# Designed miniproteins, single chains, continued (2): the designs that were tried, part 34

Each design is a single chain, and the fold is of that chain. pLDDT is the mean over its residues in the fold that is shown.

## One batch from the design tools (miniprotein)

Design m5150
Fold by ESMFold2-Fast:
Structure m5150 (fold): chain A 80 residues (1-80)
Amino acid sequence: SEKAEEEQELKELTAYKQEQLDTFWGQARRAAEEGDVERLERAVQFALDELYRLGAPQDVIDAARAEGDALLAATRARQA
């Protein structure tokens, strides 16, 4: 079925985009767990840059920025 082929292509593209994003967010979350603020700031920035590169919707970018800001705030608070 042509519809099944279109659905498969969309799934493959979505999986690829998600894998790229998960790589950068995985690095950010790992840095936060380790208390490495410098590495976390860098990983958050790379994740946001990747979202822009992949053409993510603005609401997704805004949500990711909020998550990054929350991780940074929580990590800094644990060091105070």
Scores: mean pLDDT 74

Design m5151
Fold by ESMFold2-Fast:
Structure m5151 (fold): chain A 60 residues (1-60)
Amino acid sequence: DGKKAAEGAKEAAKSGPGGAAAGAWGMLRTNQDLQGAREGVAAGQAGDAEKAAELGEKAG
């Protein structure tokens, strides 16, 4: 399901970077910026499932 896939991608972005905890510690300050960017990408993919699917197919 496209909707389920987009939701999964969003969940993965939150868990995948694992940066939520790392960023909070500040020892990986770069992760704070990366996590924000990753969440932005996940949000874009969730709202742009069609484009995300096309990019995924092109990349693989």
Scores: mean pLDDT 51

Design m5152
Fold by ESMFold2-Fast:
Structure m5152 (fold): chain A 61 residues (1-61)
Amino acid sequence: AEETLERLAALAEEAGRLDLAAAIRRSRQKLANGPPVTLEAALRETARELGVSFEELRREA
């Protein structure tokens, strides 16, 4: 999960989506410091905070 989020953040940066990269890194930090949650749940929370859809985050991966 953590490594997947790191990969997504790198892809978002490469695509010029710095806002997505920042949000994904935030979710990664939450996964590292909190109880395990599903990757989808982490991405959904990130999408909500960023104001984009979960599907849009998935598209970056």
Scores: mean pLDDT 67

Design m5153
Fold by ESMFold2-Fast:
Structure m5153 (fold): chain A 82 residues (1-82)
Amino acid sequence: SNKVGTITLSPSEEDHSLSVFEQARKLAAEGVSKIVLTSEAGVIEGKPTPALKEMFPDIEFVDERPVGETRKYKATYTIEEP
């Protein structure tokens, strides 16, 4: 089924930058065909999107995150069904 997942990057006191890959893996296991990357506050340099595309070539990635300062972050996800 064509499901859309959203990964949200939130500011965090601890560096959970690798959590974005963990959330993407969970979304891939649930059969999503598209993942949207977004952020609540703060911004990330060195966007993980190219690495995510290499790991999950069958998934469409849309990066809606603003460009700006590097922050420690933690990723969470949601799923929308069509």
Scores: mean pLDDT 68

Design m5154
Fold by ESMFold2-Fast:
Structure m5154 (fold): chain A 102 residues (1-102)
Amino acid sequence: DLARTNKVVAIVKEAIENGMEEKEIKERLIEAGVSEEIAEAIAKAIVSKDPEEAIEYLRKAAELAKEKGDTASLSALGVIAQARGLPSALATELLSGSAPFL
C-alpha cells in the first residue's frame, strides 16, 4: 500500500528532522497501523545515540516487519539508516529478502 508506506516514511522523516521523543514516535507509528513491537523498535532506532544500538534495533524491526509482511516499515528502516549516516550496506541488508543460507 503506497499511501501507508508514504505515511510511515513521512512520520520517520519528521521524527528525525524535529528530534521527536521516543514515546511520540511510537504512538504516531501505531496510529499509522504499525504494530506496537515494530513501532517500539523503530522509535528506539531513531532516538538511540549509539550507532551500534541503533543498528540492533533496525535489525530487530526488519525481522519483525518481514514476519508480519510490513513493507511500509521496511521502507522506513532504509530511510532511518541513510538519515543517521549508517553504512550504506546496512540499508540494502534491511530491505533485502535474502533466504537464510541452509
Scores: mean pLDDT 78

Design m5155
Fold by ESMFold2-Fast:
Structure m5155 (fold): chain A 70 residues (1-70)
Amino acid sequence: KLEELKKELKELLEKMEIEFENGMIYTKAPTEIGEKIALLIVEIYDLEGKKVTNEEAIELLKKYVEEIKK
């Protein structure tokens, strides 16, 4: 379950060509997809029993984007 959510998040990030610059997220994807990503991040952290902050969510996105670019 948790691994499935992480894979879905990575696939969405790859499809949307998300970039990070000056602490901002840039994407050409529709708003609905961005909302789905945010919900996936919250659900992943909830399953791990961790508190989600805006900073932690951004760091998680950065890690996945960097992993995809490799």
Scores: mean pLDDT 64

Design m5156
Fold by ESMFold2-Fast:
Structure m5156 (fold): chain A 74 residues (1-74)
Amino acid sequence: SMAAQIQQINDITNLLYNSTPDQRNAIFQQLGISDAQVAQIGRATAGIDDDRRRAQIMANFLYQQGATPQQLQA
C-alpha cells in the first residue's frame, strides 16, 4: 500500500540522515549501487544544503532500487 511505502521511505530517510558518509558508502556497496547511480544521486542532491532533504532524496532513490530498512541496518 502507499502508506507502507511512505513508512519504508521515511525509515530509510531517518537511517541515512543519522549515517556518516562512510556508512552511506558501505550501504551503496552492499546494495550494488553502480558508479552511474552514485553520480545520479550526486546530481539529484547537488546544491541542497539541508541534510534531511538530501537524505530523503537518497532514500527515495534506494527504495526504487529495492532497498529495505533491514538491509540498511546491517
Scores: mean pLDDT 78

Design m5157
Fold by ESMFold2-Fast:
Structure m5157 (fold): chain A 99 residues (1-99)
Amino acid sequence: MEEGEKLFLEGVELAQEGKLEEAIKKLEEAIKLYEEVDPNSIKVGETYMALGMVYYEMGKYEKAIEYLERAAEIYRKAGREDLAAAAERQLEKVRKAKE
């Protein structure tokens, strides 16, 4: 658990620094550790949200949409309607940018 959270936070920090490709690598490592424990956890959903936003910043809208849709699904399965709604809001933003 601690290692996954550390990788997630490192990925978010790298994304804030504009090191988007390095951020993706850290977030993919974090998701692998989280999914090995519980693939439907809120932590997996949060990591998909972060990946979706990084891909959005890169202009890779199809990848951003894919990850944001997966985040919304996980949040709904976890009973977190508030988080699912936030993911859907980001998804709408990306879909409008893609047009």
Scores: mean pLDDT 85

Design m5158
Fold by ESMFold2-Fast:
Structure m5158 (fold): chain A 56 residues (1-56)
Amino acid sequence: SSVKKSSTLLQAREIAQEMGLSLDDETLEKIITGYVAKYGTLPDRATLEELLRKAA
């Protein structure tokens, strides 16, 4: 659902800001989309933190 994806993207932006990571929205969306493609579900906060840390 688009609403859930938008909420996850906002959460990813907040996590990136908290961690001091310079990631753009395109990169964040690609990470989320890649996770959904692999696991069939949206990443939780802990998974987002690890994915964003590895992408930076």
Scores: mean pLDDT 79

Design m5159
Fold by ESMFold2-Fast:
Structure m5159 (fold): chain A 70 residues (1-70)
Amino acid sequence: AAAERAGEIFREILLKYSPEAVKLLKENKREELYQLGIEAYREILERTPDPEFRKIVEEQLEAYEKVLKK
């Protein structure tokens, strides 16, 4: 139920953002690619209704931002 919905949201976000991500990767635009990744995570969080799963997504977003600041 919640996991299925989360998987579908991830798939939709991947399809929405992947063409732009591929373009930015080919153009070596690292900072724009990182910002796009943050936007994708935020959209996943916004679309996730389950509070327990939202917490997991928030923790993943924080981890993603920490890795990209180095």
Scores: mean pLDDT 73

Design m5160
Fold by ESMFold2-Fast:
Structure m5160 (fold): chain A 67 residues (1-67)
Amino acid sequence: MDAEAETLADLAVEFADAGLDDDTIRRILTEEYGLSPENVDLVIEGARLYAAGVVTRDQLKARFRAA
């Protein structure tokens, strides 16, 4: 759903802005948000791409909708 993809995009942006490492992001998403391993990997990849300036939040939302 669009709302789910938007939430994943928001999490990716938040974690990128916070400068969290992949292991910390994986722990938070798994333990606090209850995300599947596939969605955890998507958010971590999205956060890295966003931090590198390769994608916008809207592009992340589109990627998560397609997954």
Scores: mean pLDDT 79

Design m5161
Fold by ESMFold2-Fast:
Structure m5161 (fold): chain A 75 residues (1-75)
Amino acid sequence: SLAESLTPEQVATLKEDLEELAKLLGMSLEEMLENPEEAYERLREFLKSKGEEHKFEIAKGNIENALEALKAAGL
């Protein structure tokens, strides 16, 4: 899986990217890890505000994979 293939450097970059996304959505990375459904709801509204609703399913999948990878890395 993606989680099994990540190097420590890739995990660090992924964590930073998700921290920036969480901040953009008005939440912490810890809140996003504990309540991913809340993050997805905020992402959907953010994308709607940009007229980019069609990107939601792909973005959600990418975030889900990223969160699973961080959890597998002990976060």
Scores: mean pLDDT 81

Design m5162
Fold by ESMFold2-Fast:
Structure m5162 (fold): chain A 75 residues (1-75)
Amino acid sequence: MREQLEKEVELALLLMAAAVALRAGDLAAALAYVERALALEPDDPGVRAAAREVAEAARAAGDEATAARAEALLA
């Protein structure tokens, strides 16, 4: 339980940080936080939703490299 609780807290903090970065327009930071969250819980629906949001924001901004990386996380 202890290790699982630590992972759950870290996951929640990473997803919160990714959401803040997305709202700030910092796509590189948002992608990095989502990549770290995916490394902890690859099948988490919240992580997959965050990856989609990063991909959509990157496409809207014309950042094809970040969009491609975020889309690769969803494959």
Scores: mean pLDDT 81

Design m5163
Fold by ESMFold2-Fast:
Structure m5163 (fold): chain A 68 residues (1-68)
Amino acid sequence: MDEILEALAEDILKKYEENPEGVREGLEESIENKEALEYFLKGLELYEQGKKEEAKEYIVKGIKIENK
């Protein structure tokens, strides 16, 4: 399960590098849980700071909260 979530988080971060605004808009439209959205946005912020591993962890947490 976690390996699939990590792969999904990596895909999100890769797409974020290509189109940051589109990824943010897509998350805001698709993520219904406000707490989950906060984790996704924090993950993107950590990624911009070069904290790639922490960014993945926060995005995985966001996915887990959304799937609750």
Scores: mean pLDDT 80

Design m5164
Fold by ESMFold2-Fast:
Structure m5164 (fold): chain A 99 residues (1-99)
Amino acid sequence: KVRELARELGKAVREGDIEKAKELVREIALLEGLPEEFAELIAEKVEEAIEMIKKGADAATIKELAEKANETGDKELIALTIALTLLMQGIKLLEAEEK
């Protein structure tokens, strides 16, 4: 299920495995019912999303990007917002299960 993939995504991010993180994000997007073309676009944004997280991107950053994406309809901004959300969820799930 999505939760197990999100946990593995958190591990991939922690280990710096960008290619595995991209694959896991694509799989999660497909399981959530997104089209294959859009799932691939989200996966392509993973590297940028990881760099944003390293620079301190948080829930406020995601909200700001989501608002801009909704205003413009920009598919790349929507994909980046989803990638950031999935990566941050994966990191939180991994941290919670390491308790």
Scores: mean pLDDT 81

Design m5165
Fold by ESMFold2-Fast:
Structure m5165 (fold): chain A 138 residues (1-138)
Amino acid sequence: DRRAKALELLEFARRLAEEISKDLDEAGKALVESVFLAAAGRLVEEGRYTFPSEEEARRALFREAARIFRELAERTSNLEVKAGLLLAAEAFEAEDEKKFAEYIEAIVKLEQGHSLSELKPEIQKAIREKIAEIEKNK
């Protein structure tokens, strides 16, 4: 029934979140889990809880997770956090597990009050370039 299939998708989303956040701290793991459970919940409400394959379910969850990160980016007043959220969304859409884990770690550190200069040079550069892109489009 609908409830059984919805629960299967939620359990799949939870397992997926655990797999992709395995090397993150507790805050990063909590963020990834909350987003994937929210993504699964949205898919269920849209009647999208049956998929032809596990790979197609995985792609649907990543696309919806990216959408959630873009919505979070629109709601934040912190420009560095906004850039990090947009970079994480792009990494989810590209299915680049290493890059979105690095961006999730950066978002968590920025929200904890760390400055941009305390992040890895590659991440600092990506965030600065994304900020320039955001400012150019306004």
Scores: mean pLDDT 85

Design m5166
Fold by ESMFold2-Fast:
Structure m5166 (fold): chain A 97 residues (1-97)
Amino acid sequence: MLEKLEKKLEELEKEILKAFPDKEEEIKKAKEEARREAAKEPLPSTAEQETGVILRFIGSLLEVELELSKEKPDFEKILKAYAEAVKYLELLRRYAE
C-alpha cells in the first residue's frame, strides 16, 4: 500500500521535472525541507488521524496534477503542493515503522 503511494509521488516528480527541467535543485531542496518538517510532526495516534494524513497526501497530489494540466503551470504552486505531499508521505512512512 505505502509502496504504491511512493511510486505515484515518484512518477509525479518526473512529470514536474519534464515541465520544469531547470528546477531540479529547487525540487530536491523542497523535498529535503518537507522531510525535515515531517520529522517534527507527531505521529497519528488513531486510525482516523492516519486516514486524515492519507487524504491530505491525495489532495496534495491532485493539486500538483491540476496545476500541471494548465496551459501556464505555476511552478510555485506545484512546488508547495509537492512539498506537502512529500511531508504527508514521510509521516505515513514513519507511522508504518
Scores: mean pLDDT 82

Design m5167
Fold by ESMFold2-Fast:
Structure m5167 (fold): chain A 94 residues (1-94)
Amino acid sequence: MEAEIEALVARARAELGDNTDRARLAELMARVAREAAELARRAGDEETALILYGAAAALERDEERTRRYIEELRERGREDAAEGIERLYRSALA
């Protein structure tokens, strides 16, 4: 899983090389987060997958999905992850 996530990040970094547009960065990060979530899910790491799906929803500015993932993380006792996703969502709206 670690090596696959590193490969996704390296690919996103290469695509971003000379483009600093905020919208493009958000699209790339959302794609990386979704791909990483699928890797975590296949590895049986449900909690990491949930966090990464939440991050992708926040970057995509999907209020309904973001709210659902935040609530699920709070129910699992992961307040730190829920707050992180909430901050990411607010940053994406700014």
Scores: mean pLDDT 77

Design m5168
Fold by ESMFold2-Fast:
Structure m5168 (fold): chain A 97 residues (1-97)
Amino acid sequence: FLSRKEEERKKLLSNLQSILDKVYQNLTAMLGSSDPFDREVAESFTRMLASVSLMIEDEKARKISSAFLRKLSEAARAAGLDHLSDLAQEYADRLAS
C-alpha cells in the first residue's frame, strides 16, 4: 500500500503492454494466414492467454489484458473465426469487471 511500489508496478505494466503488443502482432498474422496449422496454433494460444489472464489480480494489468483480448476478438472476427472472437470478447469483459 506504499506509493514507492507504484513505480515498480508502472515498469511491469509497461513491459506487459510491450509484450502483449508483440504477441498481438504475431497472433493476428497467424490468424490471417492461409496455413491451417498457423491458424490452429494461434487459436490455441489465444484460448490459453484468455484463460491465464483471469488469474491476474492487479487492476491495471487486468485492464491492459482486457484491451488486448478485445483487439484479438476483432482480429478473429475479421478472419472469420466467430467462435474464437466470442470467446476473446467474453474473457475481455470478465477482466474489465
Scores: mean pLDDT 79

Design m5169
Fold by ESMFold2-Fast:
Structure m5169 (fold): chain A 65 residues (1-65)
Amino acid sequence: SLDEALAAARALWEAAKAQDQEATQAALGVFRRASDGRADDRDILRILTAPDEATLDALVRELFG
């Protein structure tokens, strides 16, 4: 669902900012499942490199249309 994807993307983004490789890999797996095939590798890179939480939220909402 969108709400699950938003929560998973936030966890992924926070783990990446913390430079926690184990947490990042775990959160990436959760996000891939929550996004139900809507996100490709480019979308994931955009999420990982989002400059702020508002941009992150907008990117995830765009995936769900």
Scores: mean pLDDT 83

Design m5170
Fold by ESMFold2-Fast:
Structure m5170 (fold): chain A 99 residues (1-99)
Amino acid sequence: EKEEKEKELLEKIAEKLREAARAARAGDKEKAIKYLDEAEKTAEELAELVKEDPEKYQQYQNLIRVIRKIKKMVEEGRLEEAAEAAELMSAVLLTVAKS
């Protein structure tokens, strides 16, 4: 039950990160930030879901920090770097979701 919800949230974050990367490559900073904000909120839900597991909680807190760094790259106009980072993180999360 919790494991199924964790997988669902991971897949949702990965999808939002892909959408953010697409928007960033299109030069749409506002849309990229919107998708990154949605990814961050979903990552916060994921961290809350696993708060009883210290290792997983720390891992998802690190995910939130990475999303915030990508958002900062977008705000600074480093759109290609932000897109690459978001795509890489999306791929990592999809791999974790399959495990």
Scores: mean pLDDT 88

Design m5171
Fold by ESMFold2-Fast:
Structure m5171 (fold): chain A 66 residues (1-66)
Amino acid sequence: MELLLARTKEDMVSLNDPSVVIPKGAIVEVPREEAVKGKPVTAILADGTRVVIDASKLHTAGPSPR
């Protein structure tokens, strides 16, 4: 599975855990295939936390270093 680096366009709340808030401009990793579909995707935060977020609010940058 190839991961993309993406940046949040606005402040977001995790759909699976509302206590997790992702600030605007945060860098996250998302699966390439899921990112293009605009549906909720599993994203990996910089600290390794996995969250479910709305991919339509992400600006994809490019391939993630694995």
Scores: mean pLDDT 72

Design m5172
Fold by ESMFold2-Fast:
Structure m5172 (fold): chain A 76 residues (1-76)
Amino acid sequence: MTKLEDLSDEEIWEALREAASKVFKKDFSKASREEILEVAKQMPGAVIDEAARILGLDTASRRELYQWFLEEVRAA
């Protein structure tokens, strides 16, 4: 099982692009980080749950990913 701290930023952002593409049924594979934050903030729970599934995260790591995501949205 994967821990959030063991993942690179690129691995996390790639999973978020794939998650957003699945949740919104649109191709976000080439989307910028800013674009992913803009769309994902509309359904953060759904996007983070899908990203956690893609990355093989446990419940604790999924919760950490959600907190990380909220900080990224706040910083943007």
Scores: mean pLDDT 80

Design m5173
Fold by ESMFold2-Fast:
Parts: structure tokens; C-alpha cells; sequence
Structure m5173 (fold): chain A 68 residues (1-68)
């Protein structure tokens, strides 16, 4: 649902802002499993988080949130 997608995106954004790699990756994985994002988008977000590029991950997650 749109409400569920929004909740997970908001949680992933908070995790990325806190530089919590494990929580951010968990949120990205959940978005992918539920079909809310593509595999390509999930891979890009995972790569940003694993590289410590949390600010860029937040920007991308916030753009996804605007589309909900």
C-alpha cells in the first residue's frame, strides 16, 4: 500500500540520516521484497549506503517518497 511504502521509506531515510548502515540496508531490502522499488533502484541505494554515501542515499530515498 502507499501508506506502507511511505512508512518504510521514512524509516530508511531516518536510518541513512543517522548513518545506520544495517537499518538503512534492511529498509531498502524490505522495499524491494514488497515490490515498492526496482532491483536497479535497490542496488543503487545499497551501493550508496555501503560506500558511506549516506547523504546521497537520503536524497534518492526522499525523491522516491515524493512519488508516493
Amino acid sequence: SAAEKKKILESAIEAARNKDEAAALSGIHELLELGYISEETAQELRDLVLAGRFDEAVEKLEELLKSV
Scores: mean pLDDT 88

Design m5174
Fold by ESMFold2-Fast:
Structure m5174 (fold): chain A 81 residues (1-81)
Amino acid sequence: NPLLEKARELAKTLPKEFQPLVMRAIDLAEQALAEKDPLRRGILEGMVELTLGVLLTVTEDPKTQEIIREIQELLREALAL
């Protein structure tokens, strides 16, 4: 999925402390795309949004926030949210 690959490349530009959680959110989005059960897909989508939302609340660096928001938009587009 080209949107998920772009999100992974952007995640590599984040400070090292944010990378594992952002990469986990991207992995959850990839799982959601493969999920056929609407309830499980909704839970995975909710976990993606929660993870990125928490990171946006704890970061104070505007550049880091911008990159996380760009990743969020790529994942939302991939998930058709």
Scores: mean pLDDT 87

Design m5175
Fold by ESMFold2-Fast:
Structure m5175 (fold): chain A 76 residues (1-76)
Amino acid sequence: SALFKELEEELEKLKKKVEEAVKNKDFDKAIQYLKKAQELFEKNKPKLSDEEQQRILRKLQEMGEIVGKALKEAEE
């Protein structure tokens, strides 16, 4: 539970960094922050319950959508 809250906080920080990088058209940085979030999840996955894992996967999906949408918009 404490680990999950700490991980949620760190992922929220990474999500904000992704959004900021996207605003700056720094897609390489946005992808790096998303990758860092994925690595953070993989590292902590064995210490999380199934419910906690599903919640983190949802956060990662949201971050992936932000990056994917930005990349599509950049193709204009």
Scores: mean pLDDT 83

Design m5176
Fold by ESMFold2-Fast:
Parts: sequence; structure tokens; C-alpha cells
Structure m5176 (fold): chain A 75 residues (1-75)
Amino acid sequence: SLPVLGLVLQVAAGKLSVREAAELLYREFRGREEEVLAELDRLAQTFAASGRDDLAALARAIREELVRLLENPEE
């Protein structure tokens, strides 16, 4: 979705950390976690296909942090 793309671009611009982006996605998209993870995967593939490896790496890093939050929601 467009909000997920916007967060990846804000991390790339140095306006948000990977952790801050993951925490925002976790908070705002509660109950839609599979949709957000799928969108991050699609964005990573799209960025890599477009030669934007830095953005692909950021999308993957945000995904990994989001998974960590989902595995330990009370931590």
C-alpha cells in the first residue's frame, strides 16, 4: 500500500529509523499484519528489479523488525 512505500522512503531519507518504521506499521496496521508483510516483500522485489538495492534492503530490514515485534508483542 502507499503508506508502506512512504515509510520506506522516509527511512531512506533519514527521517525515520528502521525500528521506528516497523513500530509505526505494527501500531497502525494491527490485524492486517500479513497484508503489511506481503507489501514489504513486494516493495523489496520491485526495488531490486528496478536496480534500487538500497531501498530493497531497507524494505527487508523493516520487515525483519516488524516480524520481531509480532513474535514478541509484549516485549
Scores: mean pLDDT 84

Design m5177
Fold by ESMFold2-Fast:
Structure m5177 (fold): chain A 80 residues (1-80)
Amino acid sequence: SKAEMNKEFEALVEKYRSGEKLNFDETVQLVDLAEIMASGYRSNGINNQVVTKREFAKAVIEANNIDIKKLNEELAKQRA
């Protein structure tokens, strides 16, 4: 469910913020969860949920300390 996905997402973010770095698999899962949870913006409208999606994505990237430029390229491919 969406609630379960959100809990998993928040658990991964909390793990990183506590000083632990996520491994590659955990990082991919976290980014995927953020994208899946933001999928509703395609169904319910654009403006309000686009902001929420971007904020989620940026928080995820920041929490994971991953290569922001490379991830932005990957996100751009998904947008296209």
Scores: mean pLDDT 60

Design m5178
Fold by ESMFold2-Fast:
Structure m5178 (fold): chain A 99 residues (1-99)
Amino acid sequence: SAQAAIQEAMEALLNSPEGKELLELAERVEEELAAPERDPERIAELLREIARLLRSQPSIDPSVAARYEGLAEMALLLDDPEKARAKAAEAYARVQALL
C-alpha cells in the first residue's frame, strides 16, 4: 500500500545520515526556542536547513518542506518587534512609491 511505502521510506530516512541531521537540526531549533534571548535568524536558518533536507528526499511530499520554509519566515518575527517594524516600514515605503 502507499501508506506502507511511505512508512518504510520515513523509517529509512530516520536511520540515514540525512535523518540523523534532521533530528540534530530539530534539537537545535528546540534549544534556540528555549534560550532566554532567542536569535530569530538562527532559528530561521535551522528551519531552512530542515526544509532543504526534506526537499532532497523524493519520497517526501514537497508541501512538507514548504511548511518549514514558511515557519522560517515566521521565525524572523519571533520576539523581534523591531525587525517586524522594519519589514512593515519597508512594505509601507514600497506602497508609497507606487502612489
Scores: mean pLDDT 68

Design m5179
Fold by ESMFold2-Fast:
Structure m5179 (fold): chain A 60 residues (1-60)
Amino acid sequence: SLLEELLAIFGERLLPLLAEDDRSDAPLALAMRHFGDDPRLKEVLAASSSPLGRAAAERL
């Protein structure tokens, strides 16, 4: 799951943001908004099992 992959690296910082946004696309959208400058985000997304995650990596 893309959510599980993102939580493994950004969980402590991402969980409070998810508490205020329950949309199914919120994990990816919030990660890109708040962690786009972190090189670990591009690496996680590029290696993701999710096609949406891999497509997002190409935009970073």
Scores: mean pLDDT 79

Design m5180
Fold by ESMFold2-Fast:
Structure m5180 (fold): chain A 93 residues (1-93)
Amino acid sequence: MVLKITITIVAEKEAAEDIAKALKEEAEKAGLKVEVEIEDLEDGYAKVTVTVTASPEISGETVQKALENIAEELGKYADKIKSVEIKGEEVEE
């Protein structure tokens, strides 16, 4: 069993790459596997999808700290973010 977390962010296009990079760096610092997609949207916005996978040997406390650090990084871009959605699910290995 692994924990899979999907973070979907709609932000101003110019901020989207910086947000994606910041989230990827925080997840990788925690030893998490990370995948990032950026999709251009209408009206100068972009959709950033960050998928984080925690292996069974990663503790729940480590995952929680990584999410808290990600939330702090997102706070730095709060004025440029239109929406944030976080979804967590357990998947089979």
Scores: mean pLDDT 79

Design m5181
Fold by ESMFold2-Fast:
Structure m5181 (fold): chain A 93 residues (1-93)
Amino acid sequence: SRAALERELAQAESEALRAWVNGDEESLRKHTRRIIDLLVQLGRITPAEAAALRRLLEKSPREAYAALLSLELKRAVDRALARREERLRKLKE
């Protein structure tokens, strides 16, 4: 179920952030890997993007997590801007 995958993603994101704040690199690696796997299953990142993030994760969990957050933030901003444009369009009708 998509809803079950999204709930698991939210939990993994929460656990990764906690590991980042606590300096727990092993937990950060584990939870970031889970996030990457879930994002592929949800179709939110490509297999090529996932492969690049997994390679970075093997070398630096913190850099991989930062790169993942940057990618997710960019996509979230793009979605928010598209939604704002749609609202402004409807106000002119």
Scores: mean pLDDT 84

Design m5182
Fold by ESMFold2-Fast:
Structure m5182 (fold): chain A 96 residues (1-96)
Amino acid sequence: SSAAAVEAYLKEVEAKSPEAAKALREYFELLREMMKEAEKNGGTVEKEKLKEYAEKMLELGKKIAEEAKDVDPETAELGKFIAEQSEEVLKELEKE
C-alpha cells in the first residue's frame, strides 16, 4: 500500500535524522487531513483552512530541509520544495 511505502521511507530517513523523519511524518498527516477536508467540500479547501495548512506545511518544510541538509540531500530538497510550494500558496491567498 502507499501507506506502507511511506512508512518504509520514513524509517530510512529516521535512521539518518530522527528529527527530519518526525517533521516528515507530521507533513504526511497534514496532507491526509487536507485531502479529507477537500472531500467534504467538493474538491476544494476553504481559504482560512487552506491558509492554516499552508502555514504549518511551510514550517515543517523548513524543518525537514534544516534537519536533513547534512545527512540526506534528497530529503532536504523535498523539505525545500514543500516550503517553496507552501509560500506560493500563502502569497496567492494574500492577493485575494
Scores: mean pLDDT 86

Design m5183
Fold by ESMFold2-Fast:
Structure m5183 (fold): chain A 90 residues (1-90)
Amino acid sequence: AIEEAIKLAKELKELAEKEGLPVLSKSVGQLYKALQDYKKDPSEENRFNLEIALGMLLIAYGVEKIEGVLPKELEEKLKKLIEAIEKALK
């Protein structure tokens, strides 16, 4: 679950950068770092930081949806990433 989430976050960050979505790209970058930190040390602090980063990503996603139409591939990868993180945190 965590390895899949890291892979999806990397792919999503690259897609967000390519599509010119700065708010989403920044939030995914922060989430990618939080996922790597949690993988190295699954402490309560790193879990909390990962949950905060996920919340920030959901806010960024909402902003981009209001401002325009998201590419289908990016939206599908984002949904898979959220699912992978939820599964990793259970």
Scores: mean pLDDT 80

Design m5184
Fold by ESMFold2-Fast:
Structure m5184 (fold): chain A 73 residues (1-73)
Amino acid sequence: MVTDEAARAAAEALGVSPDEAKRAIETGNPELAQKLLERGVGAPVTPEQWGGALASAARYAGDDEAAKRAESL
């Protein structure tokens, strides 16, 4: 499960809203997650690249559980 703090950090890094980042990951909708990443980065990305960004943001926020969840994406 992604915390609000981790989702905020990831959303800021990618240029999308925290609610959009959190919902895309928690609902397991890969199409929505990919569209948000492409909008923020401006290029096609994989779920693994999204997971890495979320894991880094979660560690920065001090949320080890969110980091573990993001790494398993």
Scores: mean pLDDT 60

